Designed miniproteins, single chains, continued (3). Designs and how they scored, part 106

Each design is a single chain, and the fold is of that chain. pLDDT is the mean over its residues in the fold that is shown.

## One batch from the design tools (miniprotein)

Design m11677
Fold by ESMFold2-Fast:
Structure m11677 (fold): chain A 105 residues (1-105)
Amino acid sequence: SLTELVKELVETLRELKKAAEKGDVLSEVGYALRVIGLLEDIRLLLERGEVTEEDLKALEEALKEAEKLLEELKKENADPFVLKVVEKTIEELKEFVKKAKEQLE
């Protein structure tokens, strides 16, 4: 489900944060690539127009978590590629929230 993919995205972002805190660059890059894949899967499900209020809530919670993560990663001097992936994640999640709201009207 869309909600399950969004929850997996949030968990992957949390693991990315832990890798950054430890200076594990290989794990950071690995989790960043997984984030990119999850964002594409979420986008494809949203294009089907099968959005629920639970899906919207999950997307809004994921956006909040991604914004907090970006601030933390900047403090940890995380890899520039990882920072760009989280910035792109925030941009994509904002668009997903907008589309989900439009579909629930």
Scores: mean pLDDT 84

Design m11678
Fold by ESMFold2-Fast:
Structure m11678 (fold): chain A 82 residues (1-82)
Amino acid sequence: MEEEKEKTKKAIELMEEEAERTLAELLERKVPLEELEELIQELLSLPGTRGPPTEEQAKAIGRLRGAAAARIERVEEERKAK
């Protein structure tokens, strides 16, 4: 039981790193926010986990999605400012 929680935390950290790398690539291509949100949702899916996301996974996915959206908006604003 404890091992599953630790594996979930590690998986979330890997998703954060992968999402950041993919997000950077998509932002370079100037992909619309709505398409970015769909792709981020796919990246934040844990295909290696069994069943529906746990409470911790759901919270982490929501937080990562929110952080990604905020980052996209900030980068778009910075591009307009420069």
Scores: mean pLDDT 62

Design m11679
Fold by ESMFold2-Fast:
Structure m11679 (fold): chain A 91 residues (1-91)
Amino acid sequence: RVEENLEAFRRRAAELLGEEAAERAVAGLRFLHEHREELAAVLEPHMEELEAIPDEREALERALALVAEAFGEEAAEQLRAAAEAAEALQA
């Protein structure tokens, strides 16, 4: 399940980005999974603003700023690492 998927993701990310970046990305995915409802509650009031941003990277940076305000910079950095690793794996 989640652990199995995270392990597969970590292996792929480590091959492309290195072990340290993969570890940060996995921490971000764990945070997203464990705090999904809390993240939705923080972002939901701003969804109209976020959807109005045509650049997906700009929208992500705005969303991460909101996460940093609610959960702290460390959580935002972990989520950024997860997003960057996912983009690298998709490419």
Scores: mean pLDDT 78

Design m11680
Fold by ESMFold2-Fast:
Structure m11680 (fold): chain A 90 residues (1-90)
Amino acid sequence: MKKLLVIGSGGSERDAVAVVVDEETGEILERRIFPKGTPPELAAEILANKIEGVVKKKRISIEESEVAKKHAKELGFEEEDTAVLELEVE
């Protein structure tokens, strides 16, 4: 099963927000808010470690996923301020 980890980051201007989304249903499975200045890669590792059965993670461009674009927009982040990981779960 594939899940998307979508991380919106505003650097020092706003808190970072990360969500885990089921790629098939578009449902939010987990949400975390990280303080201003939290590196997106650190936020990604923390949240990915909360998902059981993750066997593979790959960074993708937000342009590669319409589901990720939708969730970034709903969280209030622009595409350039968003990082996306594709997670493969057993």
Scores: mean pLDDT 76

Design m11681
Fold by ESMFold2-Fast:
Structure m11681 (fold): chain A 58 residues (1-58)
Amino acid sequence: SSAPLTAEKVAQLMKMLSLPPTKANVRAVIDTLYPDAVLSEEELEALIEEAIRIYEQL
């Protein structure tokens, strides 16, 4: 998919898939739907934290 990798998009996908908002599930969604994404560990951790935060507001 050409859609950009964002915390909001990941959170929306997790809600759609009815996945609990765990770091492991966020990472699995990113790895499955954005396999070509190149992120540093720091960027990945920040994205995971933000996706969980957004998920809790949805």
Scores: mean pLDDT 80

Design m11682
Fold by ESMFold2-Fast:
Structure m11682 (fold): chain A 64 residues (1-64)
Amino acid sequence: IPDSFKALSPARQEEVKKALKLLKENYNASEQVDILTFKIPVPGISEEVLEMLSEYNLTGVVKE
């Protein structure tokens, strides 16, 4: 987990974790990659949280 994630408030860390769980429960692996790569709007996830997930996904740090 990069230091930038740990520097986020606990509320933001929880939002990121919940968004990742929502993506895993509702979308297949290919859809998740497309959503994070192209920052596709998803109901229940803010654009700001999608940006954070896209950044972390590029590092492979928040993949499980």
Scores: mean pLDDT 66

Design m11683
Fold by ESMFold2-Fast:
Structure m11683 (fold): chain A 62 residues (1-62)
Amino acid sequence: SVEEQIARERAEMLERAYAVVKEQWALLDAGKVTEEEAELLIHEEVSRLAQERQRRLDEILR
């Protein structure tokens, strides 16, 4: 089903986002990046994924 496909792809993208988030938090904990740098990157990735999800939804449903 279309809904199941969208849910699976969203879950896969979220897993990738969480991996990036974990990497940034590990770097922050090690003092290799600033909190602002980590937050900015996380924000950009979340925004990108939200936009990609919306585009896929629009494409598949319309």
Scores: mean pLDDT 77

Design m11684
Fold by ESMFold2-Fast:
Formats: C-alpha cells, structure tokens, sequence
Structure m11684 (fold): chain A 120 residues (1-120)
C-alpha cells in the first residue's frame, strides 16, 4: 500500500508546479484575453481539486490509495486540458505555449511516479 508521506509528496509537487505555471501564465499572457482567463480558471480549479484531496488525506477522511486514485484522475484531466491550451497558444502566444509544454512534461513525470506507486 502506498504510504501517506509518498502520496502527500506527489500531491505537493503537482500543486507547486501548477501554482508556478499559473504565475508564469499571468506574467506572459494578456489579461484581457478570454482564453488566458479561462486557462487561469482551469489551473485554479485543478489546484483546488488537489488541495481538497490533500486535506482529505491529511485529516484521514480517505486512504492513501483512494487519494492516489483521485490524484491520478485529476492529473490526467489537467494534462489533457493543458495540451489543448498549448495547441491554442502555439501561434498566438508562443511564450505561454512553452510554459504549458514544460508544465505538461513535468506533470506527465509526476503521473508516471503516481501510477508506479499505485502498483505497490
């Protein structure tokens, strides 16, 4: 069974990465662009979902395995959304597209670590 500490470490990594991604998007994106606004809202929603899983695990409301399963689901959804935004911004704002590409790469690495941990 995955340890609580190992699952919390992965969740904290993902939250930090998404918060850093949000900051970079806010710096490089046009705040009047509705697509930038929607991207920020989707990043905030993903962070909120991960914080909820973290709190539930810390309070003992869910098991480490349940937390890891919910975490994997949120990561997969987040990666899919960011891939769509990356394609959208490739021509329109290449700097934002690059930030999303780097975030997607790191999230896929965290997802792989989470999936391997779930097999234990």
Amino acid sequence: MPSKEEVLELINKAIKLLEETKKKVLELGDPSDPEIQRLIEDLELSIAKLEEIKEALEKGYISSREALEYFIEVLKETIEKLEEYKELFEEKNPEVAKVLEEAIKELKKILKEAEELLKK
Scores: mean pLDDT 90

Design m11685
Fold by ESMFold2-Fast:
Structure m11685 (fold): chain A 89 residues (1-89)
Amino acid sequence: PVLPPQSVSLTGDGTASNVNAEITEEEPAPFVNLTYKISSGKAPVNLTARTPGGSFTLTITVGQPLNVEVGASGDAGVTPLGSATNYAP
């Protein structure tokens, strides 16, 4: 089934292209898979994602273009957003 659209905003001192953010709802905690290319390549970029289970901010720093799997900013890794099992129609 197709998940409902999620709000994602990109803020920071950087420029990014081909940014794709997907929130995976899995037990025990969801995670975010983010693939991107940074046009400037050096400036940090903060990405804020919104879901029915909550919101979180990720900080991305890149010296060269690469694909990165990232979690929410904080201690490190994934911030729990809830199960969001009700995403499916």
Scores: mean pLDDT 38

Design m11686
Fold by ESMFold2-Fast:
Structure m11686 (fold): chain A 83 residues (1-83)
Amino acid sequence: MEEVPPEEYPSEVVQEQLRTLARETGRTEEFEKLIKKISKFETLRGGLVLPEDTRDSDELVDYLLKFIENEIEELEKKKREEE
């Protein structure tokens, strides 16, 4: 981690953060679907680091869910283009 934040994080770390938000927000089904998709990848971009106050707004949670879903779609698209 040194002097700059990593651009990519281990998928396992992101999955754990999402499980925590699922428990805190009660939106477990939505988060579990994303976690299953994320588990197909080893790393995800650092933009998925979650702010501590995410649970204070349903709009922020919705934004985060959509952002992660879009990142997954882009990763799947890139994988398809490579093979």
Scores: mean pLDDT 64

Design m11687
Fold by ESMFold2-Fast:
Structure m11687 (fold): chain A 88 residues (1-88)
Amino acid sequence: MVTEEAVRLMREVIEEAKRLGEDISKEEEEALLEAVRRHAQEALDRVKALMEQAGKELPQSLEEQARWALAGVAGLRAREERARAAAE
């Protein structure tokens, strides 16, 4: 499933961040993975709509679709972070 593949990619990103010295708690890691699980399909659907408007089709590979979904989730998280920062 695209969602499971996107979760796998997100785990790799978290591992790299920890390797670079980022102190990511288990709770934060779970929250990031949960966000990907919830929003990956929505992000993919948005990408599909944009590709359809451009007269293009999504790649056939599950991995490539998962990468597009993950990029879309990152965009959604950036909006959420901006809103949270504005509330502080």
Scores: mean pLDDT 69

Design m11688
Fold by ESMFold2-Fast:
Structure m11688 (fold): chain A 79 residues (1-79)
Amino acid sequence: SEFDKKIEKLVELVKEYIKKTNGKVPLTAKLLAELAKKAGIDLSVKEARDILEGKLGFKSLEPAIEEALALMEKAISKL
């Protein structure tokens, strides 16, 4: 539940970024890591890159949040 709220905040921040940039500025691994930090998630630049490349399946994270993570991955994959 607490981690779910952090993922929801990260998804919100990513959507806000897309809206403000009108999709013109690419979401980099560094920027994703910075947005994750603002959401209270400790995400390295390497882990952020793996997420953007679809290489990190979030299985090392709490299984209860996997559905929220799938929504985040789909939002990120459009950038």
Scores: mean pLDDT 65

Design m11689
Fold by ESMFold2-Fast:
Structure m11689 (fold): chain A 70 residues (1-70)
Amino acid sequence: DEDRRRLAEATTMEELLEVLRNSPDPEVRAAAAVRLVTLFGDAAREPLREWLRTEPDPGVAALVASLLAA
């Protein structure tokens, strides 16, 4: 799976945001959001908040909203 490989190889905020925006897999998007917060902390908050407006999966949306609230 190319999306899972991109996620595993992604180490920059730009690469993780690309996976987050382009992956059709909600599990991959959730993992990208967790990695963004883990690696970049507060710097990831605004890009994640922008993306959250367009997230169709309620489980992923709830997870990311919880990350942003903490």
Scores: mean pLDDT 76

Design m11690
Fold by ESMFold2-Fast:
Structure m11690 (fold): chain A 94 residues (1-94)
Amino acid sequence: KPSKEELIEFLKEVSKIIDEFLKKAENASDEEIRKLAEEMKKKIEEVAKKYLDEKTVNQWSSFLDEVLSIEDPKKLLSTFRGFREGLKKEIEEL
């Protein structure tokens, strides 16, 4: 299991990846938002592999696949904004 410090590092890296996605998505077309979301998923999976076991990485991948199944780009962006706020609170609580 990751240490508390490793978990904080993981959550900070994921938060940064989501922030970069949201910034790029502000002026993007619906097709570009989908492409950016797929790139974000790959980056999160790479970071997860560094800190987490394969089973937990697969759970994160499944979660991201469910979120990426949201067809409405505005709902997709709103979902990731909410997730980002949750991550920031979790990091402060740890």
Scores: mean pLDDT 80

Design m11691
Fold by ESMFold2-Fast:
Structure m11691 (fold): chain A 61 residues (1-61)
Amino acid sequence: SELLEKANALLKEAGLPTEPIAPGMTGERVQLLQIALAKHGFLDVPSDLVFGPALAAVLEK
């Protein structure tokens, strides 16, 4: 998906590990992904720092 590619590019630019983010993960990488997507208008305000259904839906194809 275009949004997933853009999100991964932003994470890579931030100097984060190349390992993929998986559903159910928590922590700094998920937070940065949520912030990046919210900044670009693809998410409402990030609030839970979790790779949950709302984030998964945004990253769908």
Scores: mean pLDDT 58

Design m11692
Fold by ESMFold2-Fast:
Structure m11692 (fold): chain A 68 residues (1-68)
Amino acid sequence: SPLDVLVEVLRSLATTLSPERRALVLEAIRAATEDRDLDRMAALLRQAGFSDEFVADLVEGIRRLYAE
């Protein structure tokens, strides 16, 4: 699914980050995929150092995927 592709891209990106930032990204993925908690995902990605613009675009994309 498009969500599975996005998760794999985020996991691959996480491997280039510090262990601390990687842990935040993996927890953000869990929050989005298991808990459907996009607010927590957004907060964790911002804490990991991603831009507000990137995070907002990602949240909107995932909301559209969850509409189906």
Scores: mean pLDDT 81

Design m11693
Fold by ESMFold2-Fast:
Structure m11693 (fold): chain A 93 residues (1-93)
Amino acid sequence: MELIEEAEELLRQGKILEAAKLLLEAVRKAETKEELERALELLGELLEKAKTKEEYELILEAAMELVRKSETQELITRAIGLALRAIGDLLDL
């Protein structure tokens, strides 16, 4: 989970775009439910801090990848919720 830890540090520094890029990569490489759950939590925090179209688009892409990789109804539902929030924010830009 090195990528997730690096993304969390970038998020703390306010580097939203860089954090979103790393979280997308982390989701793509995730092999465990715990990695997907941690990525989902960090994406939610990123979404609250996002300001640009590129940031929202990367968060949406990562949320969609989470939906694709999630095997539990709980994770799928939460990831869909995050994706819908990101779409709403993009439409309000």
Scores: mean pLDDT 83

Design m11694
Fold by ESMFold2-Fast:
Structure m11694 (fold): chain A 94 residues (1-94)
Amino acid sequence: SEAERLYKEAKELLERGEDLQRAGQLAVEAALLYMRAGDYEKAIDIVAELLRLKIEKYAPSEEKKEELLAKLEEMVAEARANMEEVKAAVEESL
């Protein structure tokens, strides 16, 4: 899968601390490909994983790391809730 290839490359770049701008671009492209395939859960999962990795490795302080991780978890929960509502509405219309 092209999406899987892009995700793995983004993750590798983030883990090495190499070309963080490129890693971000690849992560977005991978997520968009999963969304186009109808796999919204996978798109949310990979974005959350890669953002969590970036925060853990590159946050300027422990305090900022905790703040950013808390905000990320809130955003992920909201995205998952919205996705489930959309799926339920589509199923109900069939």
Scores: mean pLDDT 80

Design m11695
Fold by ESMFold2-Fast:
Structure m11695 (fold): chain A 81 residues (1-81)
Amino acid sequence: REQEILDEVAERIAHKVDAPPAEREQIVIDAIREVMERLGVSEEEIERILRLLQNIARGRISEEDREFIAELEERARELEA
């Protein structure tokens, strides 16, 4: 179940809170990747999502990023069905 995956990942992140800031960032990225892999998201889509998140963090959103957000919103809508 997705809730069990989220709880497991949250516990792992919490356990690493004492790590240096650079390591914490990498742990969060790895945790996001693991959750998406366990949910069946492809490696290509995982890389696109991580790139989008980095662009958002830097305040730089392209037209391709906006199209990808629209695609993710459509998929989220399908999951609610």
Scores: mean pLDDT 67

Design m11696
Fold by ESMFold2-Fast:
Structure m11696 (fold): chain A 61 residues (1-61)
Amino acid sequence: GSEEDARRAAELLLERFPELARLARPDDPFQTVDDMGTWLATQPPSPEREAVLAEVQRLMG
């Protein structure tokens, strides 16, 4: 994926899970998405989290 795809993925994560804002790195959108996605994946599974992680995978893949 492009840097723009990474920024869109990070924006999607932040819109659905505002608590992830603390993991944002303004100058590194790929690392931001990796950090947010990794943390979210360690949380208990839910339909909402599964749906958002699937969208992030589509944007980044």
Scores: mean pLDDT 82

Design m11697
Fold by ESMFold2-Fast:
Structure m11697 (fold): chain A 57 residues (1-57)
Amino acid sequence: LRGTTLAEVDHADAELVALRKELARLMAQLGEVPTAYVPPSRAETEARIAEARERLA
């Protein structure tokens, strides 16, 4: 990797970190779940949110 796109790799990594931070902040601001969409499996949605929160945080 030495001579190949070190700037691109570094930039992409920095963008991912920044986006992750923004996502965490937006989720906190929005209060987690919006009121509109009601999926058929509530348990699935809750599990996904819990997992995302654990992995993102």
Scores: mean pLDDT 61

Design m11698
Fold by ESMFold2-Fast:
Structure m11698 (fold): chain A 69 residues (1-69)
Amino acid sequence: MKEELLKEIYDEAYRAGLNFRQDPEAAAQERKRAETLLEKAKSMGFGDEAEKAYRQGILDGYAAAQAAR
């Protein structure tokens, strides 16, 4: 469902942002996973909501990573 996909995109993007300084290879895989889900959401007609979830996830993850340093 749409809500589940948006949450999954956010969660993957969040992990990518969180791990980007500590584990860049894991972060790259998480980002790739989030981008794959983002493309799926675009094909289903809610790409703009999915892009917002992706960007927010990345930003929240980066903020969490910096706070933990």
Scores: mean pLDDT 82

Design m11699
Fold by ESMFold2-Fast:
Structure m11699 (fold): chain A 108 residues (1-108)
Amino acid sequence: GPPPSRTEFELEAVREATQPRSGRLLKEEKFDDVPVEEVMRYIREKLVELQDGEVLHVRFESAGGKVTRFELKIYEAPEPRPRYARGRMRSTYADGTVLEGEVELELV
């Protein structure tokens, strides 16, 4: 199967987006052949701008031919102090393998 280590790294970087949100994303962004670090920086910046109930869509393609899509929405937990982002992730690898999952990221 596809190596989960890269996806785990990407999710950990998004979990570090801890600033208040004040804006919204109006469209899906696409990044082709962009370094993962730039994509994760973009996701963090856009998560800071999201309001509760808004959705962030990101697509990027890695040098390995892996295409990853994120669809993230911000939620308020009933009692826990940190908010969380929840949504879907889909990675399609160059060999045609598809990894899909539900993603939940704590914003602290």
Scores: mean pLDDT 55

Design m11700
Fold by ESMFold2-Fast:
Structure m11700 (fold): chain A 95 residues (1-95)
Amino acid sequence: MRESLKSLVRNAIAALEGALELLKKWEETPGNAENSVFLASELLLGGVKAAEDAGYDEVARLLREAFDYVVKAMEKGPEEAEKALELARAALALL
């Protein structure tokens, strides 16, 4: 379980890093940025459920907070995605 959860959180982090790069280029690739944010949000929600099911309540809390920030990134820009990435990395550090 712990290794599977680590893998899921690492996948969410990779998706967030991709979303952040595309959000910095929003004017050039707006559809790609939106799709990348959506993918990151799905992986974060999957991570929340997996963490809750495994009893990693603090990991679940951090991933849920990261989800809230990545959703805001579509309206408020890349700084919100950077905050989501920090929270997802903090969640990984607890595993």
Scores: mean pLDDT 83

Design m11701
Fold by ESMFold2-Fast:
Structure m11701 (fold): chain A 112 residues (1-112)
Amino acid sequence: MSEAQQLKAAIQALRDDAVARSTDPDVVATVQAIADTLIAIIDEAETLPPEYRAQVLEIVARQIAMLGRMVARILELEAAGDLLGAESTVSMMRMYMSATKKEIENIKREGE
């Protein structure tokens, strides 16, 4: 199994968990948008030279781990009725993804 295929499967699992368990459409929409973004990054990374592809995929793997923890925390907060805590975590996920995209674009630019 390729690393890219494994990462895509992990991203899909995060999306499916949020869709199945969250009752907040903003949470679901945010996780779906992040999943789509990460899948697009993986697809684009496969067009890069092996050196830069490996760097991008390593960043994506670490992001999946962090995002998985954040999704689990959002679901825990929703179940506890802490809607403000859940919304705060969603906002942190959006900021974290924005920073990650910028880091990956810098690596791609170096590879060109």
Scores: mean pLDDT 82

Design m11702
Fold by ESMFold2-Fast:
Structure m11702 (fold): chain A 75 residues (1-75)
Amino acid sequence: ADREGGERGAEAIRRYAEEKGLEKLTPGEIAMASRLAEGDGASAAIGAAVAMKEEGLETATPEEAARLAIEAALS
């Protein structure tokens, strides 16, 4: 995935958090947020959830999860 896919995944995560009133997201909630994106954006959001599990993070703020989606898209 490219940076544009990462940005779309990041926006899906932020929008899901805002719509649900969540201050923090679990990997499962980020996977639900991926449904608001298509293609590379959905893949980037799933990448964020995987990165959280690998880093041992049980929750992340929307901004932290958005950063992870962008990083996953660039890897």
Scores: mean pLDDT 81

Design m11703
Fold by ESMFold2-Fast:
Structure m11703 (fold): chain A 85 residues (1-85)
Amino acid sequence: SMEELLKKLEEIGDKIVKEKLTSSTREELEVISKELGISVDEVLDLLIALHESISGPQPAEKKELWKRLLRNSDYEGAEALAAAR
């Protein structure tokens, strides 16, 4: 449902902002990516846009940091996800 999707996006956003990227956060992003039919990077863009709608515009450097943290997590987690499938 839309409410469940928004709740997951808010929870994932809080984890990313706190730099607490875990295997669980990565799996949550992948589930949303699959449900929406878009890339994980596009899910992050939606999450940033949602956060900006609530908290106001974020600096470009901070948005790039969030994307970089996700990419680093994906690099470390790519083998774990491949092994799980």
Scores: mean pLDDT 61

Design m11704
Fold by ESMFold2-Fast:
Structure m11704 (fold): chain A 85 residues (1-85)
Amino acid sequence: MEKILELEEALIAEAQAELKDAPSDPEEQLALVREATLRLIDAVLPELEARAKQGDEEAKKYKEQLERLKAAIEAGELDLKKLNE
């Protein structure tokens, strides 16, 4: 799990830096947030899969949640208000 946390922290820091240099247009910022989220999911999924194969039930559940989130983002169906549910 330590490696996953390091990946998440590094990618979040990178995304925050990109947002500071991003256009002030809210629509373009939202597109960058979606891209950063997809990059984070794709980076973390292989480690979660490896942990799930070792019998880590939390890693398995988290992997399933991230796969669902990725599918929703790719389908363009993700309402930011629904993310807070």
Scores: mean pLDDT 68

Design m11705
Fold by ESMFold2-Fast:
Structure m11705 (fold): chain A 67 residues (1-67)
Amino acid sequence: DDDERRRQQRQDDLSKKAKDHTPQILDVFESRGYPRQDLDEFTERAGKVGRNGGAEVHDQQLEAARR
């Protein structure tokens, strides 16, 4: 359980930092030649999947539908 605790702690720490750094990362990608519109589309798509009750629940529903 030590590995799970450390992994969770690191994910929580990185998640908090990622929220603060997301605008900076998007700005860097845009400056590197990636169109802002494409970046916004990818982030919006990922956000909608999360808002629909979580990826884990969605995966379980897909597995059940396969039967």
Scores: mean pLDDT 57

Design m11706
Fold by ESMFold2-Fast:
Structure m11706 (fold): chain A 81 residues (1-81)
Amino acid sequence: SKVDEIKELLAKAASRMSEEEQRKLDEEVQKKVEETDMLNLEEAEAVIEFTAELLRKLGMPEEDVERLRELMLELLREKFA
């Protein structure tokens, strides 16, 4: 499933991060989620783009970031369709 592939990509990213980096990522993403309310597709897409940029900065390979972004956007579009 798309959720399982997302979990696999996130686990792969987490394996390259320190515990502190993982906590900071979770905190930043959670804060962005709370600030955007995600009431529509555009707001939720902004959270996905923010998360992708954080993962790039933390050293996740671009191919994995793009795949994660694609899967999250597809799942999100299905929810708002």
Scores: mean pLDDT 76

Design m11707
Fold by ESMFold2-Fast:
Structure m11707 (fold): chain A 105 residues (1-105)
Amino acid sequence: DAAAARAAETAKRLAELERQRAAIIESWAEVIRALALEQGYSEEEAERIAEEFRRAAENRDFEKVREIMEELAKRTPDPRRREALLARPGTFRQIADAIAALRAA
């Protein structure tokens, strides 16, 4: 059954994208915590920033993700590190959009 096969493929792809998204969010939450600590935030403040990022990314609040990345970028003098931070909101949006498109299909 072509319809059943397509539905099974879509479900598998959605599960893979959701797992990839969760892993990327967690990986970047750790990077954000480490960067905040390096920039002179306390351990409590660094954890709060990482949690705010995780929550925003999970809820597809890409404006909040951008605000967090821009604030950290302001405190980073390395242009290469700054550029990497400013690119992240776009990457999270692309993954979320791909998941939404597959769910709509």
Scores: mean pLDDT 77

Design m11708
Fold by ESMFold2-Fast:
Structure m11708 (fold): chain A 87 residues (1-87)
Amino acid sequence: SMKKLSLEELEAKINDESASKDELIETGAILIERALELGKKYGFSEELKEAIAETAQAIVDPNASKEEIRKKSKKLLELIKKEEEKA
């Protein structure tokens, strides 16, 4: 299914202890895309830009741990939640 995932589904994917690094990278990329769409509609705060950049760096860094990718993805997800609540 090409259906857009909910934030709850994305959070569940981040928290899945059995998730591979590739699956966490995919989830991080989806969060970045969603955050970019929000920034285009409502404006880019410095905090949102920094969280996008940090998540992007974590998912492209071959030395990044699964835990680091989860941490950056969780921070970005919480910012997305706050921005969507304002809309």
Scores: mean pLDDT 83

Design m11709
Fold by ESMFold2-Fast:
Structure m11709 (fold): chain A 61 residues (1-61)
Amino acid sequence: MEELLKEIEEAMKKHNVPEEEKERILKNFQAYLSDPSATEEEKRLARDIIIHELEELAKKR
């Protein structure tokens, strides 16, 4: 869980995501990671989706 959160933080820093969006994304993802009904596979998929979306947003601006 800690590793997934760190990977998203590094991706947001790399792609110059605004601070208010960083806080929102991290808070939402941390809440999702704390959901006992979410599987480890679903948590990893959510991380991958977020990183991909950050990359696309950085490209489009």
Scores: mean pLDDT 76

Design m11710
Fold by ESMFold2-Fast:
Structure m11710 (fold): chain A 90 residues (1-90)
Amino acid sequence: MKKAEEALKKAREHLKEASTFLENGDYDKAVEHAKKAAEYAVEAIKSGDRKLQLEGIRLAMALLALGMEAEYQGKTDVAKELFELARKVA
């Protein structure tokens, strides 16, 4: 459980970084951090813990929200990558 909990923590930290970089227009770093957030989220979900699986769904929803924000900014390619990462976590 400790390893899965640390993975969840890292997923949340990278998600916050992705949001910040997206807001600042640094789309390459936003996608890089979103990819790391998705990877850590998947690792947390692999534990089989229902609570961590629900947290994975919340992270997927947050990635969808970032994708919608990128689309609103006219960054269709970035939005597509973020939507694909959300689908991978969910």
Scores: mean pLDDT 84

Design m11711
Fold by ESMFold2-Fast:
Structure m11711 (fold): chain A 82 residues (1-82)
Amino acid sequence: SHMEKEIEELRQFAEELAKKAGIPLEYVLEKMEKMLEYSKKLQELNKKYPGEKTKEMEEIMKKLGELQNEMKKIVDEIEAKE
């Protein structure tokens, strides 16, 4: 229920972003969903291994950073047009 509302809000945001950027909706939505999955997994790992930096945590952080950079480029392109 709560998570379903967050996913619906993300979908609406992704639709608007994709429309403004002129890119496929699936491309934006997939990146946002992956970011959520990685964020949740990182939170679970931090809970399980408090104060530790595992190889899995480092890999997730790297993937999150890459996705964040891709999303930033999309937003920057929209701002350049507006």
Scores: mean pLDDT 78

